# Designed miniproteins, single chains, continued (2): the designs that were tried, part 60

Each design is a single chain, and the fold is of that chain. pLDDT is the mean over its residues in the fold that is shown.

## One batch from the design tools (miniprotein)

Design m6068
Fold by ESMFold2-Fast:
Structure m6068 (fold): chain A 83 residues (1-83)
Amino acid sequence: KLLEELKKKIEEAKKKIEEAQGILDLLNDIGSSNEPVPEEIKNSLPPEMLTREGFLKMREEAQKTIKESKEIIEKAKKELEKL
């Protein structure tokens, strides 16, 4: 049961990294451009990401999620090696 729980924890953390990385990559592309965000991309983003404050907050949250999730994966991997 512990082995399955650790594997699930790693899978959940990897999923969070993928989701947060996708958001971060999109925000970095937008932040590096002086041009307005295309409407197709605007329809894919939460309305809050279209504001300056929302943009900065989402970027920080995505970076924190990636960092925390990587730490979770490393700790879970060490526990798996003990089993």
Scores: mean pLDDT 73

Design m6069
Fold by ESMFold2-Fast:
Structure m6069 (fold): chain A 90 residues (1-90)
Amino acid sequence: SDEELLQQLNDLESELPPSQKEKAQEIESELLKAGVPQLLAKLLALQLVINNNGEVDPETLQKAIELSKAVSLDQEQLQEQVDLLQKAVE
């Protein structure tokens, strides 16, 4: 469910260093302002921060916003992305 995926993402965010957690929350806020749905906004914010070691430039963020508007992920695809993120922070 969306609630279970969001909880998994919140748990993952809590495991990040404080600076990366703060950056992920900042990026999530920007994605939400751009009209990205809550679950996808949190997923993308965590992906951007984790994959870039907290160094997310404005161009990368803008491209992520544009891609998020063009992509529709189902529950199975969302779960797969969450699982990949969990493995990336092990």
Scores: mean pLDDT 81

Design m6070
Fold by ESMFold2-Fast:
Structure m6070 (fold): chain A 56 residues (1-56)
Amino acid sequence: SNHRVRLDVIRGMLQIAVDTSRFLLPTLPPDQQRAEQADIAALEARIAELTDQLAA
């Protein structure tokens, strides 16, 4: 369905965001790395939610 295609596209975009943030993580000051790690975890949680929706 069109819904599944949209979820898959959004999941792909979120994965690019995670990969980009992980790549840039070591360039940040140590105090900012902790906040960025939390943001990565939130994006990964969203990817997991979308993966569950795609499996259903």
Scores: mean pLDDT 88

Design m6071
Fold by ESMFold2-Fast:
Structure m6071 (fold): chain A 58 residues (1-58)
Amino acid sequence: MSEEQKEAAEKSAKGAAEMAKAGMSDRAAFTLAQREVEEAGASKEFAEEAAKKGLEMA
């Protein structure tokens, strides 16, 4: 992975975990995290995996 994709995935995973801990639904947290990674230039598939990983860490 490029450094930008790695940073986007890491930020997305942290964001998803924080949103889940704050009481946001898993689906809403997943959707927002996926969007962050996609906006950083990652593929939709990569963004979905990063968001899932973040929710599992929460």
Scores: mean pLDDT 70

Design m6072
Fold by ESMFold2-Fast:
Structure m6072 (fold): chain A 58 residues (1-58)
Amino acid sequence: HMTLEEAIERAREKIESLPEVTDEQFDAVVAEITPLTPTDEQRGAVAREVGRLAREKR
């Protein structure tokens, strides 16, 4: 099991490694990280953080 902090950091690393974040890449990162977060609260937090980072790159 991955902690919420680890899940967010992994999502951040993936997003930061991409020169541009497309909708497909955003969806792929969320899909990969979401199963590693067991609660709706954790899944929501990851989705919000990934969305924020992706928006900053667009």
Scores: mean pLDDT 70

Design m6073
Fold by ESMFold2-Fast:
Structure m6073 (fold): chain A 90 residues (1-90)
Amino acid sequence: KVDEAVELAKKIFEEEYYRLVYEEKKGGGTALIIALEKAADAIVKEFGFPRELASGLAVAAFNLLLAEKRKDQEGLKQAEKSLQDIREEL
């Protein structure tokens, strides 16, 4: 289920980004890359999605989470479109 993978990716991103930035004092860019890779790895492990689609889903889930927190209507539309494209590939 794509929706379950999105929620997993959002959860992993929030947990890892906070830990890397605030506990390990990594730069935001480094923390973002590590958190996205961990989310993609978890999606492959839990849902069996191809790695390329899992990576795309992790990025789309991050963009959706960011747009939700910032109340960005255009960002929400773009992230939802990316998720729809991934649903069609699966």
Scores: mean pLDDT 79

Design m6074
Fold by ESMFold2-Fast:
Structure m6074 (fold): chain A 86 residues (1-86)
Amino acid sequence: SLLEQFVALVEEMAQAELDGDQERYEELGKQLQELVEQMDPELLQEIYDEVNRRVTAWLQQNPNASEEEQLEQFLAILREVVAERS
């Protein structure tokens, strides 16, 4: 599905950033932009709002979390929210 492709691209971009692969990050970002243009903007906004709500709640409970831990939790929440809507 488009949602599964969206999650996969976001995860690949996160990995490219951790690897310091700027060229791959930019290429994946272009693919993500082309994909989101094909998706329902209302569904994307609902996913964004729910992910942001859950991430904000987690950060309030985990104020000393590292940037890496925050990224891992963001990706886990994104997968969960998308799975609920797929």
Scores: mean pLDDT 84

Design m6075
Fold by ESMFold2-Fast:
Structure m6075 (fold): chain A 68 residues (1-68)
Amino acid sequence: KVEELKEKGRKAVEEARRAIAAGDWQQFQDALSKIAEIKNELDELGADTSELDQEIVEVERAYRAAKA
């Protein structure tokens, strides 16, 4: 269950990265919503989210660079 959620989170992060590259801000917002939902589920399970948190930071950095 936890590993399935972590994999789902990684896929959502990749969706966000692709949306940034395409300039598709609606898809980016949808991907962020998925990531937030997955993170909430992991937090409720008491799972370590350190790796997902790092990937979220990288995606946010890419988003800021694309918006600058």
Scores: mean pLDDT 79

Design m6076
Fold by ESMFold2-Fast:
Structure m6076 (fold): chain A 83 residues (1-83)
Amino acid sequence: SEEEDREILAKAAAILGREGAKEMNLTPEAQEGVADTLAGLAKARTPSDWTRLAALFERKTGKKVTSYDELVELAKEILEKYS
């Protein structure tokens, strides 16, 4: 469902944001702030938000995102790797 897909995207985006912030040696508070910001992109339904999510997942996976379904599948791959 769209709700399940958005939850998957939000969780994956939060993981990538948190991990990126850890690599930059940011504080735990800043790590959660980055995670929350990126998770918000999955819920804020603008073309800019979708583009930012696609770019984030493309960088992580090396795969080009050409559809929303591909973005969701990449998010599932990220969740499996970090779960």
Scores: mean pLDDT 76

Design m6077
Fold by ESMFold2-Fast:
Structure m6077 (fold): chain A 92 residues (1-92)
Amino acid sequence: MSIKERIERLKEIVNELVTDPQVKEAILEVLDWISEQGPPLSISPEEIARKLMERGVPRPLALDLAGIIKGYLLGMPEEEVREALKRALADY
């Protein structure tokens, strides 16, 4: 329910599933940034993708990850987030 709680849970999932240290760090830094911006639902997927790309994530992966992050913040179940992350990361 709390957006901070949702972000902290997503950070746990990212730490569990993301094996690339650079991609993991980029996602964690962007999630911390989102948590400090106020109402996270006001943040566009395009803005999330841009922040990931600024941290060295390739554009196609950044776009996929931005969609997953935004979907989770909008109420996507944790099981769907886990499967979406596994699929996105399998191609990189």
Scores: mean pLDDT 82

Design m6078
Fold by ESMFold2-Fast:
Structure m6078 (fold): chain A 65 residues (1-65)
Amino acid sequence: AAMDAANKELVDKAIKTSEEYRKLAQEAAKIDPEKAEQVRQEGENTLKKIADELADTLKALRAAA
């Protein structure tokens, strides 16, 4: 239903964002591991905020199911 579609989009967006920064960090690691660590740390910090909000939404939806 519509709720499933909306939930899937939110989860997919979070996964996509996580995978994109992960790929960037992985490629940077091939060139400069030090720079890769910096990119990974900053990306993780940013994604934490998004993940927290997504997790809260998912918990509410699952509790309603």
Scores: mean pLDDT 69

Design m6079
Fold by ESMFold2-Fast:
Formats: structure tokens, sequence, C-alpha cells
Structure m6079 (fold): chain A 87 residues (1-87)
């Protein structure tokens, strides 16, 4: 839901260690193939939604969490955009 996307964005934007959170989220994917696919999708989304290093890092975490929870790539992009704006 949109409320869940908002929560994902806020958690990503307020993460004290977004790199560690990204690693923790990647470890939760069931296979290496799914982990790599999620990382590539989230990385592309993050690069497209933010020009700042901090914004991209927060966007990457938000996109990963959304993908992990089974949201669509469009919903993952919305989470990433919100996280980047909050950064």
Amino acid sequence: TEKEIEKIAEEAANAPDPEQLAQDLLAQFPSREERLAAALKAGKIAQEVSDSAEGRQKAFVAALKAILKGFSEEQARKAAEKAAKLS
C-alpha cells in the first residue's frame, strides 16, 4: 500500500548506516541470483531518482526493501524517490 511505501522511504532516509542496512536486506533474498537481480534493479532506480551520493544511498535501501517485500518496480521507484527527497 502507499502507507507501506511511505514507511519504507522514511526508514531508509533515517537509517544511521544505510550501507549496513543494504547488506542486511540483500542477505534476506532467498538466492544469490535474486540478490544480484535486486541489487541491479535497486541500483538503477537509485541512480535515476537522485544525483547526490547520499540520496542515491537512501534510495537504494528503499528500493531494496520494497523489492524484498514483493512490491513492483514502479512501487520500488516511488519508495526510492521519497527516500531521496527526505535525505
Scores: mean pLDDT 84

Design m6080
Fold by ESMFold2-Fast:
Structure m6080 (fold): chain A 91 residues (1-91)
Amino acid sequence: MSIYAELEEAKEYLEEALKKAPENKDLRAAMFSVTLASGALENGNYELAINMLEVAIKLLRRAKDEGIAVEETERAIDYLEKAIEKIKKKI
């Protein structure tokens, strides 16, 4: 799967998590970080992309630890971690 396909899958699970907890600040911030990471990738800024995805993972782990949309947050984290691994192979 491409980096963009991994990010799209993560975004879909994050959108499902947001349906369950639309006011959750960590989920909203994670979605924003993933969006910034996508922009960084399009500009070839792989280091910024990795940093933004790592921020998103920390926010999603916090939401998961609070019991918020546990299955969706866990799957989003898995896809973001796969995206980071693939980006690291480009640098």
Scores: mean pLDDT 87

Design m6081
Fold by ESMFold2-Fast:
Structure m6081 (fold): chain A 87 residues (1-87)
Amino acid sequence: SKEIIEELLEKLKELDQRIEEIRDLIDAGKYQEALDLAKQLKKELEDLREEVKKADIPEELKEQFLQGLDNGIAQTEKVIKYLESKL
């Protein structure tokens, strides 16, 4: 439904803001805070992925959301490993 799609897009917008916060923390040398936030982001991406799988939306749109989330999870895991290497 339109309402489900709008809710998913709002959640994606919130996750984009969290990515910016992580970047700012890394630039400031706040690696522990960035790591904690990156771990939270990974959990939120995984939770959203499960919501998308259950969502009553067109399959093509669902596949696009899932691909984007899988890419986001993989990139977040790389950031976590990078930050762990700095601590």
Scores: mean pLDDT 87

Design m6082
Fold by ESMFold2-Fast:
Structure m6082 (fold): chain A 94 residues (1-94)
Amino acid sequence: SEVEERLERLVEERAERESREEIEKLEEKDPELSEEEKELIREAIRRIVYAETLLPALLAPTLSPEEALAISREEVKKIEEEYKKELEELRKKK
């Protein structure tokens, strides 16, 4: 649908912006931040933005707004936990 296409475009734009901002902040704390770590950050933020925006929209026809938001928040939490574990493993590999 046109609404879904518009939401996907906004999600990609937001993910790119938030990834850039997060990487910039992390580079200030760790100037040796690897390209592998930067890619992991970009992927994690993209997944989070999708979970916060598209997932509730996709669930809206089937679930209540409260249920859709609860699922979205749980998915974001899982992505954040996975990201932290993957980042620690990459740092140990260095």
Scores: mean pLDDT 79

Design m6083
Fold by ESMFold2-Fast:
Order: structure tokens, then C-alpha cells, then sequence
Structure m6083 (fold): chain A 80 residues (1-80)
């Protein structure tokens, strides 16, 4: 399934309440991913990116796949 779905699942798996996961900002998301990278000793290269592109790719993943990812996330949450 899409990367955005894995993001919501990952937040729930780490014990984040669904309401908090749903209201996670891009800033909180970037911080969360950076913490996970640090915890698992992952480099930007291990994720197929670099330091400059990382925030952009994280933002794309949070927003989903090109065009109205918030609408798609909202739709998926409604369908649950």
C-alpha cells in the first residue's frame, strides 16, 4: 500500500493515539522520522536520499503521492 498509509500505521504502532497521529504536523513528522533514523542508526543514503532532499521527501511522504494527499488521508480515515 501507499507510503502515507504506512506512516499512519507506524505512528499507531509506537503507541501514538489515533487522534494525535491524525493531527501530526509535517514538522512533528520530520522530527519523528529523524528520531527513528537515529534510533536505528540509519543514514540519509540508507533511505536513498541526502540531507538537503530529506525534508522534501519526508514532506512528500506525509502528503502522500502528488496532489491532495490530505484529501486521500481524510478519505481513508473516514472509511475506517
Amino acid sequence: MAARERFVEALKKVGMPEAVARNTTIEDFIKFVEEQMKKHNLSYEDLGTNEEEFPFLVELQFRGYLGTPQEEIEKLLKER
Scores: mean pLDDT 57

Design m6084
Fold by ESMFold2-Fast:
Structure m6084 (fold): chain A 61 residues (1-61)
Amino acid sequence: RPELVVDEEAARRIAEHLAYYYNATPEEKQRILERLLSLVGKPVLEAVKEVNRIIDELDAK
């Protein structure tokens, strides 16, 4: 199986899901989206690491 990379659609869907689940503000949602979009074309493992960082930050509120 070829290496899985982050696509823009997946990044947008993950950002929307995280913002909804953690009740993020519009400003936080935009920051989450920007962080995930910066990973488009990177290996999925990099996206997993970034999602975990975002979750930790949202849980610390």
Scores: mean pLDDT 78

Design m6085
Fold by ESMFold2-Fast:
Structure m6085 (fold): chain A 71 residues (1-71)
Amino acid sequence: REMAQRSVSRAVKSLMDAGKDDEAEETAQRAGQLLSQGDYLGAIELAREASEKSGDEKTAKENQENLDQLR
């Protein structure tokens, strides 16, 4: 649960650092909904996709590892 929140926070930060503020806001909103519904796996998958879109390979890898851990 803390893992999902951390994955989302890192992905949002990566998008902001890449100048994709609108996508960062959209990702934060969608992830917030998933987290509130208890869909932690969905939230981490969204975070991984957002990290890949930002070009942050390190954050994308960390989010993939978090997905594998929750499987």
Scores: mean pLDDT 74

Design m6086
Fold by ESMFold2-Fast:
Structure m6086 (fold): chain A 98 residues (1-98)
Amino acid sequence: MVSEEKLEAEIWESLVLAQLSITRQAALTKPDAAETEAALEKVLALVEEASKRLSPEEAARIIDAAIAALDEMAAALADHPELVALVERAKARLEALK
C-alpha cells in the first residue's frame, strides 16, 4: 500500500473504533435500545464509506477490527440481551460487506 492510502486507512479505523468505544460507554452508562441502534447505524455508515474509499484489503481490515470491537461490546452488554441483539445485527451487516 502507498503511504497516503495507509494513512487514510489508519484515520478511518481510528474513527470507527472511537465511535464504537463511545457507543459502548454510552450503552453501559445509560442502556437505551433506540440510542444504541442509532449509534450503531452511524458506525455502519462510517465503515461503508471507508469501504468505498479504500482498497479491498484495507476495507476488510477495518471491517474485521470493527467486528472484533462489536464482539467485545456484546460481551460487555451481556446483561442487556436487547442491546446484544442490536450489536449482533450490526456485526452481521458488516460481515455482508466482505
Scores: mean pLDDT 84

Design m6087
Fold by ESMFold2-Fast:
Structure m6087 (fold): chain A 113 residues (1-113)
Amino acid sequence: DKLIKELARLLVEGRYVEAAELLYELIKSLGAKTLPKEKFVNAASKPYEELKGLEAAVRELFRILTGEIDPSADVPELDILMFELAADAGLDVVAKFQVKFSLIYKEVKKLKE
């Protein structure tokens, strides 16, 4: 998947605003309808201490993907993203996103080797 490889490359390069825009396009391609793009971009551009709700969830997602946080750690903010996505597009889209997240994580790990 070209989009997964591009997103992983942007994350490894520290290009977090572009990664956030591409993550938003990925989530839209899976079936999201009304999630606000601005909150994804804000997650990459605002100071960490100013992040709340969905913005905090997207930042924590990037911190896991880049290896800043161990993926086995309890990160309750990720539940916010999953619940918002489930409310917007349904549980099937959450399941599809979890598959894409695993693929992005593996690609980032491969690129860091």
Scores: mean pLDDT 83

Design m6088
Fold by ESMFold2-Fast:
Structure m6088 (fold): chain A 69 residues (1-69)
Amino acid sequence: SDSAQVVELLQELGRLINELKKIPELAEEAERLAQQADEAIKTSPSAAELKRVLEELKAQAEKLLEEAR
């Protein structure tokens, strides 16, 4: 279900944000992603829309980690 996928995405995004926080140059980007995730949780009208936003934030976090390698 979309709700189960939202839980999975939140766990994965949290893990990625914690990895980004270990990189000093990306700490501000990590904080931005965390704030955007919190805002999406508060403002998204449905699990499906929240899922879309979290998938985008996860992709951004993964790209930042890949580029830092």
Scores: mean pLDDT 85

Design m6089
Fold by ESMFold2-Fast:
Structure m6089 (fold): chain A 84 residues (1-84)
Amino acid sequence: SEVEELLKIIAEDSENKEEAAKKLVELIKEGRKDEIVEALKKLSKEEARKVVRNLLSVNDDEIRDEILLFLLENEKEILPLLEE
């Protein structure tokens, strides 16, 4: 899926990370956040942790604020993916 490809780019911490994060924020604004949560659940724990860490390291305050809000709103589903 498009979401799964974006998460892979973010996990790789490449030069395309910021653009991929911007596309994820656009999907969140479109109400497609459930697709992002489901894609995160398909990742290994290590990959999910890389995605979250790399998203929070994006040097764009608007993107970071939207990501932080998304993570807080979906804490019950996302936090278990990051434990250990």
Scores: mean pLDDT 82

Design m6090
Fold by ESMFold2-Fast:
Structure m6090 (fold): chain A 90 residues (1-90)
Amino acid sequence: VEEDIKLLEEADKLAQEAGRKAQEGKLEEAIELVEKAKELVEKVSPEGVEALVEREGLDAEGLSGEEVKEKALKLLEAQIEKLREELKKK
């Protein structure tokens, strides 16, 4: 659980850094950072996701830890796709 929370915190930091790289026009680096964040989220247990949601006071919308994890992975995948589309336009 504690290790899972640390992985989720690291994934969040990577996603934020990816946002900064994208703003700097470093789209390839931004994509790599989001991909790494996605890999970390994939390694987290559903119980770890539930523990983080509870600790941070987040609204899980009645979703299970597995459903919250799946939603997060889909959001990261959508971000990767958007960044790849921006890269193709350059």
Scores: mean pLDDT 76

Design m6091
Fold by ESMFold2-Fast:
Structure m6091 (fold): chain A 90 residues (1-90)
Amino acid sequence: SGDKLRHVEQLIAEAKELLEQLKKNSDPSQESTLKAYEQYIKNLQQQLKTAQRYLKQGKTDEAQRIINMVTISVQSLIDQMRKKIEEIES
């Protein structure tokens, strides 16, 4: 549904904001981890674009599976980044 797509787009936006916060507060030793997070977000966005193409083609079930998987993945990433921010702010 449009609500699920909108929700996952909002989660990806949140993940991007958390990544920018981490970039501002991280030392050079964390560069590889930050690059990994950035690449992961890009991969999730690419999967979401694939889901949008499937919706346009009438492949609704395939699109919903991708949207659900991306939602779980981005939520896990947000939780990981929030924990790292809490550790830096402690």
Scores: mean pLDDT 86

Design m6092
Fold by ESMFold2-Fast:
Structure m6092 (fold): chain A 96 residues (1-96)
Amino acid sequence: KDEEIKKLEEEIKAAEEYLEKNPDLSDSQRAAIYMGLGDLYYKLGELYEEQGKTDEAKEAYQKAKEYYEKALSLITDPEHIAFIQEKLKEIEKKLA
């Protein structure tokens, strides 16, 4: 919904700006932020989908996929890998 979308956009912007201003983050710190951005973009996609905004929803899901893939490249923890793999499967269904 519009207010929830605005809140998510603000949270996404803050996280992306933090990544840009902090290039020296450890792999662990960067992976955590990438996972968070994946979650935020996934939720944004769901909200756009609920509003019938199909193109915006697909763009958000594509961004979620990108961030989850970036997180996956930096983590070795089986539980987090399993979580991201499941989210990527859900996103693939959304983008098909």
Scores: mean pLDDT 86

Design m6093
Fold by ESMFold2-Fast:
Structure m6093 (fold): chain A 87 residues (1-87)
Amino acid sequence: SGLDQLTNIAQKLLAQSNLPANKKSEVLELHLSILSELVSSNFVVDEKFLTHYEKLLTDVLEGKLTLGRLDVELHVEIALQLIKKTV
């Protein structure tokens, strides 16, 4: 499933990251929050969403993006795709 693929991406990137354990835990907490939102919204995780998530998470782990910005960008994408599918 797409949700399993998102979790696999997060686990792989976190395993490759040099961040301290407490910061990795913050990333995992946000990841679980995003999974919850995707489930509650009945959002279909496609390849485009997987690619975007991997890029944003990579940028966060490399210090190029904050966790808060990743959260906002993903929620905007979810909202826009849900609106598009309703029209």
Scores: mean pLDDT 81

Design m6094
Fold by ESMFold2-Fast:
Structure m6094 (fold): chain A 71 residues (1-71)
Amino acid sequence: MEELEKLERAKEEIERLASQLPESERKRELLERFERSVEVLKDGNASGEERKEAWEEIERVIEELKELLEE
């Protein structure tokens, strides 16, 4: 449950940031990167290293969305 709760919070943050941005190719790319990371975290066969990398990618997507809001 802990990982699912963290994922839900990350989804809410990304949805909040995305709602403040106009449609763009960059926005779409960042949302696609988040979606791919979510698929890794939902994969029951994913290793601890793969899950760690997926979480690092989610953090990067959030950071890049914040940077895009400041442009």
Scores: mean pLDDT 80

Design m6095
Fold by ESMFold2-Fast:
Structure m6095 (fold): chain A 87 residues (1-87)
Amino acid sequence: SSEQLQQLQDELQAYEILLESVEESESIEETKELALKRMEEAGMSQQIKDWVLALLELAEKEKASLEEIRKGIEQAIANIRQQIAAL
């Protein structure tokens, strides 16, 4: 549906911003700051920003490294692209 496509596109954009932010950061806290700033500049919704924060908080709770977070984001991007292609 159009709504599903829009949601997947918003999630894809958020993950792409997260990937760039992780690659430029030395910590999860710096990643949060960069990602939030970039999402705000991109005009992304509060719902997407809250979702991204929840993902990073979960990663922090699980004591994930930045490398593990980067790999997880790359996998999520690949999965979302596949889902969009299947619509």
Scores: mean pLDDT 87

Design m6096
Fold by ESMFold2-Fast:
Structure m6096 (fold): chain A 100 residues (1-100)
Amino acid sequence: SVEEIFKEMLATLDRILELLAQYMPLFAERVQKLLDELKKAWEAGDWEKVLETLERIALLLHQALHMLEAENPGSAEVKELESLVDSFLDLAAELKKKIK
């Protein structure tokens, strides 16, 4: 269901936040703010705002991944973040198809 995809996405974002809080705390704060906005938009049924916020999260996560790769190329934390970001993007794409 749409609700199940959203819950899986939130769980994935929580895992991303744990990793970012350890290695990139300023990015963690920015992602948390967008996550809070995403939850508020979802509860309001504001699908346009949900999609806009998902796009902002995706861009921010790509920036974080690029910076972490530059600082620690080939590290385990880079591979873990990349895997989590890929999972988030797949869930976001699935959600986008179902709410349009």
Scores: mean pLDDT 88

Design m6097
Fold by ESMFold2-Fast:
Structure m6097 (fold): chain A 60 residues (1-60)
Amino acid sequence: SDAEKKREAAIEMTVYSINVAGEIFDLKYLKGYSEEEVKEINEKKQTEYHEYLKKLEKEV
């Protein structure tokens, strides 16, 4: 159902956000990446997630 698909999308978005936060922590604190580099990586990850959602929309 459409309601279930929207719920699943919201859950996936939340999980994605948590995973991105973890990656940012690792890059900044464990790998010594600069704030600028971390920002660029975060923007890339956000773009990848939006493309993933766009692909799902086209297949439905």
Scores: mean pLDDT 65

Design m6098
Fold by ESMFold2-Fast:
Order: sequence, then C-alpha cells, then structure tokens
Structure m6098 (fold): chain A 61 residues (1-61)
Amino acid sequence: MTVEEEVVQEYTFKIDGKTHTLRVHRRTNYDERTQTTWAEIYDENGNLVWRTPPRTDALPP
C-alpha cells in the first residue's frame, strides 16, 4: 500500500499549567488518490490524550 504519513504542523500549549503538544498529521494515499489530515494532542509525558476525527480530501490533480 503506497501511503506516506508525516507531521505537517506542531504546536506547544498549556492546559491547567501542563504543557501539551498538538501535532497535525497528514497521510497521503497514492493508490486511492486521497489525503487524510488529523490532529493528535499529547501530554507532557508524550501520552496521546486526544485525536480529532480524520478529514479526507481528494489529492489535487
């Protein structure tokens, strides 16, 4: 399966005085010609605490 996944944006912010990291992931599927984007939020220890629903768009021509 010809897919590539990368982190396209990363932000650090604080919730209740605790540092959190938001990473925006992009997965490109060349076989389906789609690009899927979602965000993941990690706590200060690197544990995943929240993931947004993925959004899938068609690859540009």
Scores: mean pLDDT 78

Design m6099
Fold by ESMFold2-Fast:
Structure m6099 (fold): chain A 87 residues (1-87)
Amino acid sequence: MLVIRTKEPLSDAAMEKARELATELLGVEPKSVFQSALPDGSWELHLVFEEAIPKDKALSALEQIGKELEKEFGLEVLDTYVGFEVR
């Protein structure tokens, strides 16, 4: 899965924009999009795919999605990473 960590929770509009951008950039729609609160008060947006996404494409997409969310919604992006799938 692809993960974007933010200082504040995403609105429904921001989550939908992330889904739209991920679909456009990766050519495949996320199976699910959700967010969870972390113990430190930050939030993680999870973009879950049925197919394995190549790491290089995933990292490029995460960078662009994070930047667009900061620009359009004023979100503070703290980190972006690819979640580890079961090996």
Scores: mean pLDDT 81

Design m6100
Fold by ESMFold2-Fast:
Parts: sequence; structure tokens; C-alpha cells
Structure m6100 (fold): chain A 88 residues (1-88)
Amino acid sequence: DKEELVELLAEIVVAGILNKNEEAQKLALELMEKFGLTEEELILLLVEIVEEMVKKTGLSPEEIGEKLSEEEIRKLAIESAREVLEKL
């Protein structure tokens, strides 16, 4: 469902920001299989989510990883993913 898509997108973003590349790749493959998204479609969604996070905080992706806790990043990613999917 849409909430599960939001949660998986958010976890990929969290893993990416925290440089957990193997975890990010595993979650990306799971999301693509479960929701039938192409790699290109997934990349576009991830870019839009990160741009929304940057807009909300005034911080770069690197600064978000440095200044926010993992839980704060997750909350921000969930809120941003939800907003991105509503605009689509």
C-alpha cells in the first residue's frame, strides 16, 4: 500500500544519507520488486524526496547526515516521501 511505499522510500534515503550503501541497495531491490518500479522511476523519487528534505531543513544531504540523528532523518524522510507521492 502507499504507506509501505513511503516507509521503504524513507529507509532507502536514511541508508543513503548515512552511507549504508549495501543496505540502501537491498531496500531498493525490495521496493522495485514489491511495487513494480523501474530503477529510473526509483531514482527520480529518491531525488525528489532528498530535495524536499533539503528544502525543509535548509541543510545539504551531507549536513543532514552530520547534524540530525538517524531517527530525525527517518522522520524527515517519511514526511518528505509522503509529500512527494501526494504531488504525483
Scores: mean pLDDT 86

Design m6101
Fold by ESMFold2-Fast:
Structure m6101 (fold): chain A 65 residues (1-65)
Amino acid sequence: SKEVEEARELGKKGGGVMSGYETTRLLQRAGLSEEEAVARSGRNGINGGLMSTHSAVGAVEAALE
């Protein structure tokens, strides 16, 4: 809940886009290991893990199950 709301706030500040760093941090707070959070956020990918707020929120919700 809090992680999802934080993801929405961060995405709004970023014009509807979140960095892989921010997504990784939120996924770790949701209980994922660093390795799992990095893999799901794609922060080491071509775009540094840039994704839409919707995609980032979905990833955090999936981590919380």
Scores: mean pLDDT 70

Design m6102
Fold by ESMFold2-Fast:
Structure m6102 (fold): chain A 110 residues (1-110)
Amino acid sequence: GRERLRERDAAGVYVVDIITPEDKVTEEDIRKALEDGVGPIFVEKGAIEVSKELQLAGVFVIDSIDLNAIKAFLLENGIAVGPMKIISREEAEKKFGVKLLGKKALVIGP
């Protein structure tokens, strides 16, 4: 779990999937994405039931998906955070070449 929060691309940028109830993502979709090396993944409370096994694999449940709450969570887990923004999946795919389950991505870094 904690190791996934420290992953970066070659530029030192984190791109994190954000799953909300509107995304209609299943536990099987999340398991497959983790097997394909996607992660970390943030899940808004109530979007899906997240097992302890998935939490250890890099899925994190947060009570609210907002930048201040996410920043506090990351700092508590030993992650230094730069600028943060939430962008669309389409923009994240264009800029970073990532595949996302949710319609939005969190970008952390320069």
Scores: mean pLDDT 71

